# Designed miniproteins, single chains, continued (3), part 21

Each design is a single chain, and the fold is of that chain. pLDDT is the mean over its residues in the fold that is shown.

## One batch from the design tools (miniprotein)

Design m8693
Fold by ESMFold2-Fast:
Formats: structure tokens, sequence, C-alpha cells
Structure m8693 (fold): chain A 85 residues (1-85)
């Protein structure tokens, strides 16, 4: 399966990416990190193993970005938030 990763900024900007090769029956852990104007999502399995990353550029300093990873088969999701500084 795959996980859809959605980035939503406090300004209303929304973008989506995909992380492949994910077990649809497992819980996910998500971390978000801002590096300059780029926000990177890190998607882990329930045991803390990194499954993949998604990133988008073009966020502005001071925006808060919420990253949500959703498994489309199980409906399970996890979220993390970071601020662009």
Amino acid sequence: GSVTVTFTSSSGKTQSGTVPNVDPNKDLIVRARAVGNTVIAFVYDENGNLLGTAKFEGFKVGETVTVTATNPVSGRSASATTTVT
C-alpha cells in the first residue's frame, strides 16, 4: 500500500505527496521539520522505522504547517506540526 501525506499551512496553502510500501494494518508516526522555506515530513511505522519522506518548498517565514499522513486502505492517520522560521 501507500500513504498520502498532506501539507496544510496556516495561510491555507495545501499540497500532497505519497510514501509507498506501507503496511495498511499498521499505525503510523509522523514528524515534521522546517528547513528554510521547505517542510519535510518523515513517516515511520509503529516501531520507529523510517518508511519514507515527502517535502514541499515555498512556505513563508511564520507559517505553521500541519502534516497529515493517511493510509487510504485502513483510514488510519497521524499528524505533526512545524513552524517555518
Scores: mean pLDDT 79

Design m8694
Fold by ESMFold2-Fast:
Structure m8694 (fold): chain A 90 residues (1-90)
Amino acid sequence: MTSMSAAEQAEIRKVAEKYGLKTVTLDEVTEEDYVYVTGLSPKEIQELLSKKPKRIFMSVLDQSLLDIKFSSTTELARLLAEGVEVKLLL
């Protein structure tokens, strides 16, 4: 688990907003959202799954032993090419 500092999260959010990328917090996720996730704890992953977003994109970490299925990077690339809004989870 790589936790980003609050300063790093703020800088990433600033860059995302500058380039027109949407960000979302875990509490703001809805069943209609497509979300890309980085650096979540197992508890945060379970909370995200309980929100039942439309799609979840995450790179599998080598240290993760969780039996959780995520959508592929290929599917993410296709949705972005089709103009579907994918939100970065912070």
Scores: mean pLDDT 64

Design m8695
Fold by ESMFold2-Fast:
Structure m8695 (fold): chain A 56 residues (1-56)
Amino acid sequence: SRQQQIDQLRQQLSDVQRQGRDVFDSDPLNPDNQAQSDRLGDTARRISDQIDRLIS
C-alpha cells in the first residue's frame, strides 16, 4: 500500500539522517567526513522528496 511505502521511506530517512549526523560529528573538519555527510544529506533529500510526492 502507499502508506506502507511511506512508512518504509520514513524509516530509511531517519536512518540516513542519523548516519549523516554521526559522520559529521565524528570529525567535522575532515573533508572526507564532510563529503560523506553531504552525500548522505543528498540521499535524505531524495527520500524526503519521494515521501512528499506520495503524500501529495
Scores: mean pLDDT 85

Design m8696
Fold by ESMFold2-Fast:
Structure m8696 (fold): chain A 65 residues (1-65)
Amino acid sequence: SPEVILKAKGVALNENGEPVEKPIIRTTEGELRVGERTGVVVGEDLNTGENVGVPLSNTEVIKVE
């Protein structure tokens, strides 16, 4: 699937429910489509490699491949 890079405008939550401030997130076009249905996008925090969830409305697309 095409890679998509998002910037969170605020706090995302990791798999433990812990806050991550303004992560840069690698996701896919498929995960973005899921986020359009659920309101939450899941992807990988590029700094930690951990999975994070963030409200789609609280993201900015930086790059699409």
Scores: mean pLDDT 81

Design m8697
Fold by ESMFold2-Fast:
Structure m8697 (fold): chain A 64 residues (1-64)
Amino acid sequence: SAEKAAEAAKKAAEAGDAAGAATSGWQYRLMGGDEEYARKAIQAAAEGDAEKAAEYAVLSAKKA
């Protein structure tokens, strides 16, 4: 489930959807992803950096 959330964040970032990436970040945190990378993903999305948000989301899922 965390991996699917990270994949969704990656696809949102490829579409330029920073808000979608932020939503995915919150979702995988609740599913037991790595908290530090989840926080970084949310922060990057809040800054409008969809690519970094997706990158951190993938790292969060891999650490779970």
Scores: mean pLDDT 64

Design m8698
Fold by ESMFold2-Fast:
Structure m8698 (fold): chain A 61 residues (1-61)
Amino acid sequence: MARLETTVHADGPLDGELSDRVVAAIREGQRLAEREGVDLRMDIDVDPATRRVTVRVEVVP
């Protein structure tokens, strides 16, 4: 189990409330990385056409 990829989708307006949800997802990813003793890489994509934010968390080898 050398790689783990998790995608979190957040729907709604691109405002402070959405930002808070993204931060919560990042904190959970960091906690998982510390627990498993691995490093995680996080990528945040914003699609203005659909107003969707995708947060991807990947295990760094």
Scores: mean pLDDT 62

Design m8699
Fold by ESMFold2-Fast:
Structure m8699 (fold): chain A 87 residues (1-87)
Amino acid sequence: LKEVGKKFLEAFKSKNLGEFLRAYDEFVKAMKEKVGEEEMKKYDIILSYLLHYLYEGDFEMAEDFLNILLKKIKEDHPELYKEAFGE
């Protein structure tokens, strides 16, 4: 989870859509393995908006939805957030 979380944030910072999509797939898969598919459905709307704005090249809006996602994961799963992203 730590390696996938690090790659996810680094890929976002790179502003490279291809790198982000690969890191995104790995991150979502790792999260589903930790929390299950039903729990991951809570993030579907946020993830959909994040991807939408990345495809549009709107990195400011994408960053806003990334921050919403990270906040929600930290509130729902603080231990997993710490493992994936640190403190």
Scores: mean pLDDT 80

Design m8700
Fold by ESMFold2-Fast:
Structure m8700 (fold): chain A 81 residues (1-81)
Amino acid sequence: SLSVEQLIGYKLRVIGLFLDYEWGRITEDQLLAEIRKILKDAGLSQSKIDEIIAKVREYLKKGDYDGALKVVIDALDEASK
């Protein structure tokens, strides 16, 4: 499982990516590519990463940035167990 320090580090990176996306600094494709890298580094399987990215895309399509962020944060919390 992830250490508390690693979990906090991944969460801060994800929050920063969503802020950059919301402010138009990065594209959706760049956001999703960086989230995939973080989730892989956190030890998630490819199938779980694909499931999480699909949910993130659904929330982003609706303009629900908070919902999209929560999907990724919850996945990191599950990986820390």
Scores: mean pLDDT 89

Design m8701
Fold by ESMFold2-Fast:
Structure m8701 (fold): chain A 88 residues (1-88)
Amino acid sequence: MEEILEKFKELYPNASEMEIKALRIAVLRKGEEEVKKLLDEKTPEQFRLEVTSIAAEAMVEAIREAKERGEPLSKISPDRVLEWLENR
């Protein structure tokens, strides 16, 4: 996790906190090896789009799971999704 985050920050020094959270979600969802492969094989723009897509899919899945568990949707945030993925 930390190695990918450090490399991403080095390549994108102006990355927003939301982009960093999206990258963390993508790594937890797909695994470090898949994300490293995307970083190696894709252009910077393509990599950012792929990461954003993976994070968006994880958010939709989290909303679905929250509804099934009876949890308030107001509790669904990138930080909550990261917490759920890290504790699985």
Scores: mean pLDDT 72

Design m8702
Fold by ESMFold2-Fast:
Structure m8702 (fold): chain A 63 residues (1-63)
Amino acid sequence: MKEKEEALKKAQEVSDLHAELARVTRENWDDPEARQAREDELLKRIAEVLGISVEDVRARMAA
């Protein structure tokens, strides 16, 4: 077991999800509801990978 490699894998996954979230927020959406649903899904996935709440993910992004 290599906890450092597991942590790096987790960090990479979170980084990829953040990159996708940033792409979604930059896209020109004509449907705000569809955009919001996509953002919520990505935030939820980041929270699951990190083992924290979606609210904590939002707080980290705002800071």
Scores: mean pLDDT 74

Design m8703
Fold by ESMFold2-Fast:
Structure m8703 (fold): chain A 71 residues (1-71)
Amino acid sequence: SLDEQIAAYLATLSPDVRAQVEALIAQLRAGRISLAEFEARFAALVASIADPAEREAALRVAGLVLHEARS
């Protein structure tokens, strides 16, 4: 499922990055931030990630969440 894919990528993130990603997803799903705000904040978070593999995992999460939100 989509949720299982999101969970699998989240599990590969460091605890601090995972907490920030989970907070952004929760805010988007609760309607507390717009899609545009989510994209901007997530892009800033990804730019702060030094590890390329972790950056790729975070981008996969963003893509899946945005697909869910637009579907």
Scores: mean pLDDT 86

Design m8704
Fold by ESMFold2-Fast:
Structure m8704 (fold): chain A 110 residues (1-110)
Amino acid sequence: SEKVRKALLFGVHLLAMLGELHTTKERSKILSEEEARKLAIETLERIREDFLAVAEELELPKELVEEFEELLEEALEKVKKAKKEEIPKIMEETEEKLKELGKKALKYLE
């Protein structure tokens, strides 16, 4: 079933993106402020590329893609201005918002 294939493919990418955010959150706690900020930016940029690629492959609605881009742009701007203590919180907030967006995408693929 094409629907099952698309849902599984999206689910694998979603879990990978969520895992990267969680790992970066934990790693940012033990890094210097500059290294934590750099890691967070690099993680958010990789997640952006991964989501845009899978969204194109699965023909996700423009509205979901725009909601995702707004979410990542907000996270990137927050990280650029953040103190060390704020970076794990931004990563956690981004993970929660991405889970909610992922749920919307999975419902669309049903």
Scores: mean pLDDT 89

Design m8705
Fold by ESMFold2-Fast:
Parts: sequence; C-alpha cells; structure tokens
Structure m8705 (fold): chain A 67 residues (1-67)
Amino acid sequence: DVAAFSLEQVLKEAKERVEEGDYEGAKNILKFAARSFPELKPAAEYAEQGDMEKALEEMKKAAEKAR
C-alpha cells in the first residue's frame, strides 16, 4: 500500500533538514515517524537531545535493518 511510504523517504527528509540546519524540523519528522517506525525511536531521541550526529548514525542503522 501507499502505507509503505518508505522509511527511506522519511530518512531522506530528516537528513536534508539536518543538513539545512533545521534541527527542529528534523526532530519533528523523526518523532512523528517513530510512531509508525519504532526503529527510528533512537534517532528521534538523539535529535530531541540535540545530538544530530548520533541521530544521523541511528537513522543509518534503521535504514540497514529495515530491509
């Protein structure tokens, strides 16, 4: 279904926000997505703490585990 609005798309959008310096946008994307993709919860938690490097690292781990 369109329900496979992919974890990959979410990761791309969050990463682009971090690269633009929009940390609040990245955090909100990850927090919202973590409700549907529990594997993003560590990334969302690091983003909430302001640790964007750790958030990006956890996003990469989530992408690898998703498939």
Scores: mean pLDDT 76

Design m8706
Fold by ESMFold2-Fast:
Structure m8706 (fold): chain A 78 residues (1-78)
Amino acid sequence: DEKKKKLAETLLELLEGNPEVHVFRTREEDEAARELLERYGDKEIEREEFRRLARELGIREEDHDILYTALQLKRARS
């Protein structure tokens, strides 16, 4: 849990502050992740709905959990 939060903090910083840095496997996935954080970073969204949106945008299933944690962290800091 603590390690996951630290990874999510790093992920959020990279996605929001460094558009030139590759975070996930592809640039398309990085763009999709940034889009989700921008659209839903100030909204309460449940985990399953988030996973459906992430999947629709082409984010790999393996990355859904960490990205959702980053989204929760973004909302907590807003």
Scores: mean pLDDT 76

Design m8707
Fold by ESMFold2-Fast:
Structure m8707 (fold): chain A 79 residues (1-79)
Amino acid sequence: SMAELEALRVRIVQAVYEAFPEPLGSRLAKRIASLSDERFLELLRGGLSTEELRALLNVPELTEAHARRLEAILREVKA
């Protein structure tokens, strides 16, 4: 449901804010919070490359290590 999707987004935004150093944590959290539901579902499905994550989140400073950390957080929060 839309309410369940919103609750999941809030949890992911909080987890990302806490897991990444500033200013990256705040930037990632804000970008995820502002994604359309369609784009947020793309993020949740996983399997995105580092380049695709940079484009989706509009965070060009995202490294491959950051992308892997983000994937781990998404898996943990979904479980």
Scores: mean pLDDT 86

Design m8708
Fold by ESMFold2-Fast:
Parts: C-alpha cells; structure tokens; sequence
Structure m8708 (fold): chain A 75 residues (1-75)
C-alpha cells in the first residue's frame, strides 16, 4: 500500500538526516585539521574519513531511492 511506502520514505528521510549530520561533523573536523600545518597526517586522515562517509551516504541514498521506486512500481 502507499501508506507503507510513505512510512519507508519517512524512515529514509530520518536516516538521511542522521548521515548528513555525521558527514557535516567529519567535514568540520577535516577543515579544522587543515588549519594546523604541522599535522599533515591528521589532515589526510580526517579528509579520507570525510570522503568515505560522503561516498557511503551517496551510495546508500541511491540504493534506497531505487528500492523505494521499485516498490512503487509494484503497487
């Protein structure tokens, strides 16, 4: 039913909001690390973590969006 799809979309929105906050947090840490020119290793690590979280969020969002669209087509 469309009601079940709406609940799934609401849950996806909450997950996206949580993941967005995690990505934003990692980005802030990376930006702060870049301000310390004596800590290149820390800057590289935090940048890598931020990129990995950004990529994983994108992949998850695309996958979940595709699955919801497939469910809508079956209704």
Amino acid sequence: SMSKVKKLEEEMKRLDEELTRDVEGARRVAEESRKDPSNEDGARLTERVARELEDRRRELTEKLTSEVEELKKKL
Scores: mean pLDDT 79

Design m8709
Fold by ESMFold2-Fast:
Structure m8709 (fold): chain A 67 residues (1-67)
Amino acid sequence: SIVDTMDLKDLLDSLDVDGDGTLSDEVLQYLRDVYNYSGPLDGKIDLSLLGFLMNSREKIDAELLKK
């Protein structure tokens, strides 16, 4: 899938509210339970998590993005 860089950054900024490059446990749990995310659960935004977000961002609930 092709992802716009600006759109992806907005998504990441919404999920990473403290700006340290990690996702909260709540976000990771949601991705696991709803989207079957199977990558690392350490919250770090690495290539595997980035690839998952790029492919799934259009399905991520707007309410989750407020975290």
Scores: mean pLDDT 56

Design m8710
Fold by ESMFold2-Fast:
Structure m8710 (fold): chain A 72 residues (1-72)
Amino acid sequence: ALSLAEANERITEELLKVMDENGQVTREQVAEIARKLGIDVEAVLSRLPDTDKVSAIDARSILLATYEEQQA
């Protein structure tokens, strides 16, 4: 398993690859990042705003918090 610091680095790297010019990512892109990093996709999507796009900052926080919770 990744440490919390390593998870934060990997999440940030993946978000930077897909982030648009407005600093936003789609729900589908967040789901793909979660799937790729072994984070619970359903848990992440349930915690995101109910919008087609979310800020990369919010996506990162939710992905990281979900990962930390899974390691408990």
Scores: mean pLDDT 83

Design m8711
Fold by ESMFold2-Fast:
Structure m8711 (fold): chain A 105 residues (1-105)
Amino acid sequence: SELIEKLKSKDPKTRIRAILELAQRENPSLEEVKALAEAVKDKDPGVRIAAVQALIRFVDSEDEEIQKLVYEALKEALDDKDPLVRSMALYGLGLANKNEKVKKL
């Protein structure tokens, strides 16, 4: 994917734009979601913020591998140095928890 290559750019603005475009995918590939999960560990806090927001859009994925990757990436973001990244990760995990309760019904 061209977007996955753009996530390797030295320019954090280019990485953020690639993340925002990936977040607009109706059916992201497992490889694209893996790239978003890696972006949660990015050097730039704006890139990490964008990655967490993008992953939150996929917490309801019916693909179990994608759902697991999203959950694991959001858990890692709870330990982030940036308080906004931590707050967004907590919000995303809260959404995932509500969906788990619905699935058990």
Scores: mean pLDDT 82

Design m8712
Fold by ESMFold2-Fast:
Structure m8712 (fold): chain A 91 residues (1-91)
Amino acid sequence: KYVKRLEELKERLERAGARQVVAALEAGDEAKAAEVAARTRKASEYIDEAIRAVEEGDFEKAAEYLLKAAEASPDPEVAKELEELARELRA
């Protein structure tokens, strides 16, 4: 259940990040494009670590990684869902 939901959130995060990078480049803001790209990569890496932790049954570690992913996320909706999922895993 949780692994599939995390995989879907990762795909949404990567698509949202890519759209923000393109929008920033079209606006001529290369610094913002680089920042969004870096944050998207970091958040995606944290989601991968959370998936691994869930597969190992370590829901506390998974929740910690999801909170880090939410902080790194350039998309506020994805960040909110990551925070909500972290609370579910710790409940």
Scores: mean pLDDT 86

Design m8713
Fold by ESMFold2-Fast:
Structure m8713 (fold): chain A 86 residues (1-86)
Amino acid sequence: MDYERDVEIEREEQELVDEARKKISTLFKKYDEAVKQGNKEEALKYEDELIKVSDEAIARLRSPTLIALFEIIRGVALIAKKNIEK
């Protein structure tokens, strides 16, 4: 009955994951560059953006496995942020 709808949801979730991965990849690159330059303010900004992107993905995803993956990314970003704030 809902087979076609389930396939559509999986497709939408894949597009959301791909979009979020591209944003996260860009933010990790910017973060690494900021850390390399000793720019604490920029590094903290990119960690905050990583948390925000992860929260947005979690809110839009329905797969528990995909949600858990973004929760891990969010947790790593929080730990990194605390280490920079030292």
Scores: mean pLDDT 78

Design m8714
Fold by ESMFold2-Fast:
Structure m8714 (fold): chain A 89 residues (1-89)
Amino acid sequence: NPKVEEALKSFEEGKKHIKTEEELRNSLIAAIEVLSVENNAEIKLDGEAGTPVKSVTVTLPDGTVITVEASDIEALEEVFKKLLELKYS
Protein backbone atom coordinates (compact mmCIF):
# COMPACT_ATOMS: atom_id res chain seq x y z
CA ASN A 1 0.00 0.00 0.00
CA PRO A 2 1.72 3.24 -1.19
CA LYS A 3 0.14 5.35 1.58
CA VAL A 4 1.50 3.00 4.27
CA GLU A 5 4.97 3.05 2.64
CA GLU A 6 4.89 6.88 2.45
CA ALA A 7 3.84 7.17 6.12
CA LEU A 8 6.58 4.72 7.19
CA LYS A 9 9.17 6.66 5.16
CA SER A 10 8.03 9.92 6.83
CA PHE A 11 8.34 8.25 10.24
CA GLU A 12 11.87 6.96 9.45
CA GLU A 13 12.87 10.48 8.33
CA GLY A 14 11.37 11.93 11.55
CA LYS A 15 13.46 9.48 13.63
CA LYS A 16 16.61 11.24 12.33
CA HIS A 17 15.54 14.36 14.31
CA ILE A 18 14.85 12.43 17.55
CA LYS A 19 17.84 12.54 19.93
CA THR A 20 16.79 10.11 22.70
CA GLU A 21 15.09 6.71 22.96
CA GLU A 22 12.59 8.28 25.41
CA GLU A 23 11.55 10.85 22.78
CA LEU A 24 11.17 8.09 20.17
CA ARG A 25 9.14 5.91 22.58
CA ASN A 26 6.86 8.84 23.53
CA SER A 27 6.37 9.79 19.86
CA LEU A 28 5.46 6.18 18.95
CA ILE A 29 3.00 5.87 21.84
CA ALA A 30 1.34 9.18 20.84
CA ALA A 31 1.14 8.04 17.19
CA ILE A 32 -0.34 4.68 18.26
CA GLU A 33 -2.99 6.51 20.36
CA VAL A 34 -3.99 8.72 17.38
CA LEU A 35 -4.05 5.80 14.93
CA SER A 36 -6.05 3.64 17.38
CA VAL A 37 -8.77 6.32 17.57
CA GLU A 38 -8.73 6.73 13.76
CA ASN A 39 -9.12 2.94 13.32
CA ASN A 40 -11.89 2.61 15.99
CA ALA A 41 -9.46 0.44 17.98
CA GLU A 42 -9.41 0.38 21.80
CA ILE A 43 -6.19 1.54 23.43
CA LYS A 44 -5.08 1.06 27.04
CA LEU A 45 -1.89 2.52 28.48
CA ASP A 46 -0.69 0.68 31.59
CA GLY A 47 0.67 3.15 34.12
CA GLU A 48 -0.46 5.44 36.93
CA ALA A 49 -0.89 9.20 36.44
CA GLY A 50 2.55 10.84 36.63
CA THR A 51 4.48 7.60 35.97
CA PRO A 52 6.01 6.40 32.66
CA VAL A 53 3.80 4.12 30.55
CA LYS A 54 4.78 0.46 31.13
CA SER A 55 2.79 -1.21 28.34
CA VAL A 56 0.41 -0.44 25.49
CA THR A 57 -2.56 -2.69 24.68
CA VAL A 58 -4.46 -2.20 21.41
CA THR A 59 -7.65 -4.11 20.61
CA LEU A 60 -8.34 -3.97 16.87
CA PRO A 61 -11.91 -3.94 15.45
CA ASP A 62 -11.47 -7.57 14.31
CA GLY A 63 -10.85 -8.62 17.96
CA THR A 64 -7.05 -8.93 17.66
CA VAL A 65 -5.35 -7.90 20.93
CA ILE A 66 -1.76 -6.66 20.83
CA THR A 67 0.15 -5.91 24.06
CA VAL A 68 3.68 -4.49 23.91
CA GLU A 69 6.09 -3.20 26.55
CA ALA A 70 6.63 0.56 26.24
CA SER A 71 10.40 -0.05 26.57
CA ASP A 72 10.33 -2.25 23.41
CA ILE A 73 10.72 0.34 20.64
CA GLU A 74 10.78 -2.34 17.89
CA ALA A 75 7.45 -3.78 19.11
CA LEU A 76 5.95 -0.25 19.30
CA GLU A 77 7.05 0.35 15.67
CA GLU A 78 5.36 -2.92 14.61
CA VAL A 79 2.07 -1.87 16.27
CA PHE A 80 2.35 1.56 14.57
CA LYS A 81 2.90 -0.16 11.18
CA LYS A 82 -0.05 -2.53 11.72
CA LEU A 83 -2.36 0.40 12.56
CA LEU A 84 -1.17 2.29 9.44
CA GLU A 85 -1.94 -0.77 7.30
CA LEU A 86 -5.41 -1.00 8.89
CA LYS A 87 -6.08 2.75 8.32
CA TYR A 88 -5.22 2.55 4.59
CA SER A 89 -6.84 -0.85 3.90
Scores: mean pLDDT 77

Design m8715
Fold by ESMFold2-Fast:
Structure m8715 (fold): chain A 106 residues (1-106)
Amino acid sequence: SKKVAEEVGKRMEEKAEEFIREAREDKSKTPEKAEELIRFGRELMEKYRENAEANEKLGEALARAAKGLAEVGADPTLVSAVALEAAAATAQALIARRRKEREELE
């Protein structure tokens, strides 16, 4: 539902902001924090796999996280990995939405 999607998006955004802040303070932590962020995003995608709105919010939050990591000078490969997870969340949202539309059709 909409409330669940908003809550999931907020959790992802808060986690991303925390990790970007930590990476900004200590760049040596950037790979570890990027990996933790990807893992957290994947766990939420798995938990809410059939929730299109939640995966849409996850994709938006992960895309912003990739931008934030690039701004703190993260390795381009790590930035790309987070951006690919954003794309995966967006794709999962589209799949979930299409399944819901199909179920709502006569």
Scores: mean pLDDT 83

Design m8716
Fold by ESMFold2-Fast:
Structure m8716 (fold): chain A 61 residues (1-61)
Amino acid sequence: SPSQIQEQLQQTQTGIDQLRAHRDALVAAGKLSPQQVADLQHSLDQMERHREELERQLKQS
């Protein structure tokens, strides 16, 4: 339903914001290896693609 997709969008955006803030804090502290930075970026890219897919589905509903 559109309401369920809207809820998933909100949850996905919150997750992206939290992961981004976490990544930025760890990078600033020098706590991440290059591989860990790449892994976090990959996870963020996947979440952003999922958000775009949900936005597309909502517009088609």
Scores: mean pLDDT 85

Design m8717
Fold by ESMFold2-Fast:
Structure m8717 (fold): chain A 80 residues (1-80)
Amino acid sequence: SKKEKIIKIGEEILEELKKENADEELIERVELAIEEMKSLSVKEAYEVFKQLLNIIKEEKPELKEYLDKKEEELEKIMKE
């Protein structure tokens, strides 16, 4: 489903943040957002994900290129 694909991208971003030794607070925020998205509609999960991407890009600007690629994957899923 579209939602399963969105959650998978979120989990991939979470794994990358852990590999890059991101702050525990940021990791916790991402984990909570992923859990929230599981209970939301596809449209609501997409909106939460877009806000989350903006927060991560602000706190970890060195990951911008990686996150831009993940955002492109998200947009492709939403156009299916």
Scores: mean pLDDT 85

Design m8718
Fold by ESMFold2-Fast:
Structure m8718 (fold): chain A 77 residues (1-77)
Amino acid sequence: DLEEDFAAMREKLKDAIENGDEYTKKLAEIYLKVIDLAEEAFRKGWDDETIEEALKPLKEEIEKVRKEIIEEKGEPE
């Protein structure tokens, strides 16, 4: 069931927030928002345009974390 899958993913993400490193915590928090948005989109039958607009700020947050990782570890050549 989709509801059971979403619940299992939320539990894993909550564990990552509690026990992960700083970047894992930041990414897990953003992915929790993505799961919430995906569940709402499924429930309300959102079209692709509505989903893309709602995902924009979350994609920006992911990109910010990616840049922080690159600054910390350096970009692999």
Scores: mean pLDDT 77

Design m8719
Fold by ESMFold2-Fast:
Structure m8719 (fold): chain A 84 residues (1-84)
Amino acid sequence: MEKVRKEAIELLEKNLEEAEKLPEEKAKEAKEFLEKALEELKKGEGRLATLALARIRARNGQPLTPEELELAAELLAEAARRAA
C-alpha cells in the first residue's frame, strides 16, 4: 500500500529533523538509524522503520506520539501481510 509507505517516510523524515535537535553524538546515531530505515522502506521493507522510531524515542526519553503509534501499527500490519 503506497499510502502507508508514504506516511512512514514522512514520519521518518520528521524524526530526522527532531534528531538534529539532539546532542551531536545522539543526533549522528539517530540519523544513521533513520536513514537506513528510510532506505529499507523505499526498497519495500517496513519493520525497520517501526523499530527505528521506537528506538529513537526510547533513547531520548520521549514517548511516541499517538499519530506515530498508529502509523507504526500500520507499518507492522503491512509487513505482516507481505510476509504472508
Scores: mean pLDDT 58

Design m8720
Fold by ESMFold2-Fast:
Structure m8720 (fold): chain A 115 residues (1-115)
Amino acid sequence: MEEDIERARKLLEQSENPLEALLKVVAERAGISYEEAKKIFDTLIELVKTGELPEDAFRRVVEGDEEIIDKLAEKTGLPKEKILAFFRTMAELYRRLREEYPELKDYALLFGVEE
C-alpha cells in the first residue's frame, strides 16, 4: 500500500532493532506471518554465512533466480510464493528506508541492494 514506507519509518523510530521492525512491516505487506518472515530471513543469513548461498543471494532472488528460491523453500518448508513475496517486499522497503537510516546501509550487500 502507498503508506507502507511511512509505517515502516515510524516503527523504526520506535524500535530498539530496526531490522525486526522492518521484518514486521514486510510480513504484513507480503501477506505472510512475522514468524514466516523471520524464518526466511534467518535461513538466508545462515546459508550465506555457511557459504551455501552467495552474499548477493537476496538480489538474485529479486531478479528471479529460481535455484536460490528453491533452496530457501526446501530449507524453510515454506511455499515458493511466500519466499518471493518476502524478498520483493523487503527489497522495495529496504531501498527506500536505507536513505533515511544509514545504519541499514551495512546490510546492503547481504540484501543485494545497490547504492
Scores: mean pLDDT 71

Design m8721
Fold by ESMFold2-Fast:
Structure m8721 (fold): chain A 108 residues (1-108)
Amino acid sequence: GMGEQVRKELERFREAIKKGDIEEAKKAVKRLLQLAKSASQETLVEAADALAELVEEAVKQGRIEGAKLAAKALREVGKILLETSSKERIPEAIGRILRGIGFELDLE
């Protein structure tokens, strides 16, 4: 299953943001988004949830570039989720995308 690989890339991304390692964060996002294209709806919802929390955490920690990367990743995961998911889970994904976009705009 893709779920464990997605969770490992999310954790790598979180750690890279905490350390201010933007290049490692970008690599983790690239791997995460590639995995997301083949992930189950459940895994995509889990990833969107984790990315939304990472945006909020990064903003609170003053990790502006990390927050922007997390918001962009959330937007892309949300697009994949909208294309492949049932309507019952889509409203949560939309809410997370909107929150991520809001943080990105506030950090311009």
Scores: mean pLDDT 73

Design m8722
Fold by ESMFold2-Fast:
Structure m8722 (fold): chain A 87 residues (1-87)
Amino acid sequence: MKIEEELKKLNVTDDIIEKFLQLRDDPEALKEFYEKYKEKIRSLFDEVLASDPRLTPEQREALRAQFDEKLKKLDELVEKIINEIKS
């Protein structure tokens, strides 16, 4: 499926893509796995952002906005996968 290519475009690692494909028959398990994955990458992003004293408040806001845009695109892809399973 083209979904694998779209996930790779968003810098999702091959092991995570494989897990999404394995869970495609279980939308609840897929949703739970995705929520845990989002929490992990958000936590890592927040730690990196907090650890860089060179960033201005305006730069931090801009970086958060860019990260949120990426997560929104990932949310849309996961929703599409779940909807295809239910169809």
Scores: mean pLDDT 76

Design m8723
Fold by ESMFold2-Fast:
Structure m8723 (fold): chain A 87 residues (1-87)
Amino acid sequence: SLLEEVEASEPALREEAEEQSKTMTEEKVKEQVDKFKEASKKIPPSEEQKQIFDVLVQAKLALVQGKADEAVKLILEQIRKEIEKLL
């Protein structure tokens, strides 16, 4: 059921990604990367946290390029992996 809900959410996520791509800039992505690096100096991130952050950065960079479909694909793949851990 959770995996079916993820598949059903794809059209809504695509619409949101298209709206986000209108305002997403390289400067915003860099700011988020810098904040993550600063936080990592105080509390080292786990390998899972690093992987999730890398996927989020890749998705946001895709939004900067206007590739909303690619950004949605990256996010949905990460969500599916997290749901599978709960099964």
Scores: mean pLDDT 77

Design m8724
Fold by ESMFold2-Fast:
Structure m8724 (fold): chain A 79 residues (1-79)
Amino acid sequence: SKKLEELKKEIYELQQQLAEALKAGDADRAVALLDQLAEKVKEYMKLYAKENNIPEEELEETLKRFDEVVAQEKAQILA
């Protein structure tokens, strides 16, 4: 899918920006970038699930687990 390739590129660019913000010690910028990255990753997961006929229940559980991981990572950045 062209859309999955596009999202993968956007995710990669956001990961690089997040790494730079973390290296600079800019917690506020890192959190903002993490939120943007999380939205793009969830968009990728939803589209991937649709194209590969992943059950809705499995997608919901994956998204829930992903949100938990993002919340933990955000808390660690702000600590």
Scores: mean pLDDT 89

Design m8725
Fold by ESMFold2-Fast:
Structure m8725 (fold): chain A 100 residues (1-100)
Amino acid sequence: IDELIEKMEEAVREIEKAKAAGDTQGLLQAASRAVFYLVQASAEFLKNKDIEGLEKVLELARKLRDILRSSGSTDPEIQELIRFLDAMIKSLEKEIEKLK
């Protein structure tokens, strides 16, 4: 699980790099990888009822969404990722409240 958190944080750094470079394909690839790690981590933390871990996933999901929105990209795949992250954030907030 610590490795998943490290991979998520690294993926967020790669997304910031791709955004700074204006690399839409790199941004999409890095964001897709980050979403994959967020999904894996959320599943493990939900299985273990790990509220702190779920809160970390929520924090990173919000950060990733905000980076993608601030990129100004009109790419349909990036817009789809933003919508997916919005849904994931709402789901995680609801699951965290259920565990409290």
Scores: mean pLDDT 80

Design m8726
Fold by ESMFold2-Fast:
Structure m8726 (fold): chain A 118 residues (1-118)
Amino acid sequence: TPEYERIRAEAESRLRAILEELGVPQKAIDKIVDIFRAFIDDLRAAGLTPEEIREVVSAFLDKLRELLEKLKAGEITPDQAIEEMRAFVEELLKDRPEVAGRVIGYLEAIITIVEKAL
């Protein structure tokens, strides 16, 4: 739908801006964006409305930015970032635990790519 396509495009743009600001190389950004597209597509497939997808994705990107800034600063380890984001996603999606599990998997992949690119 036009609303879903707009949410997806806005989310991808915001993710790219976060990663570019943090100095993540373009090849790593492209891989992360592909994973992030799969994440958004899975939320849609799970039956989330466009508004629910917007809310989940916005909260996810805010938390991801926080954790990646701390990771770049050496304030936390990649494992600590994954565990903190896991707890955040489990609370955010507590009424949809099967969706939370898949979102955590996408997150682990993203953090792993960022770690290897730093």
Scores: mean pLDDT 84

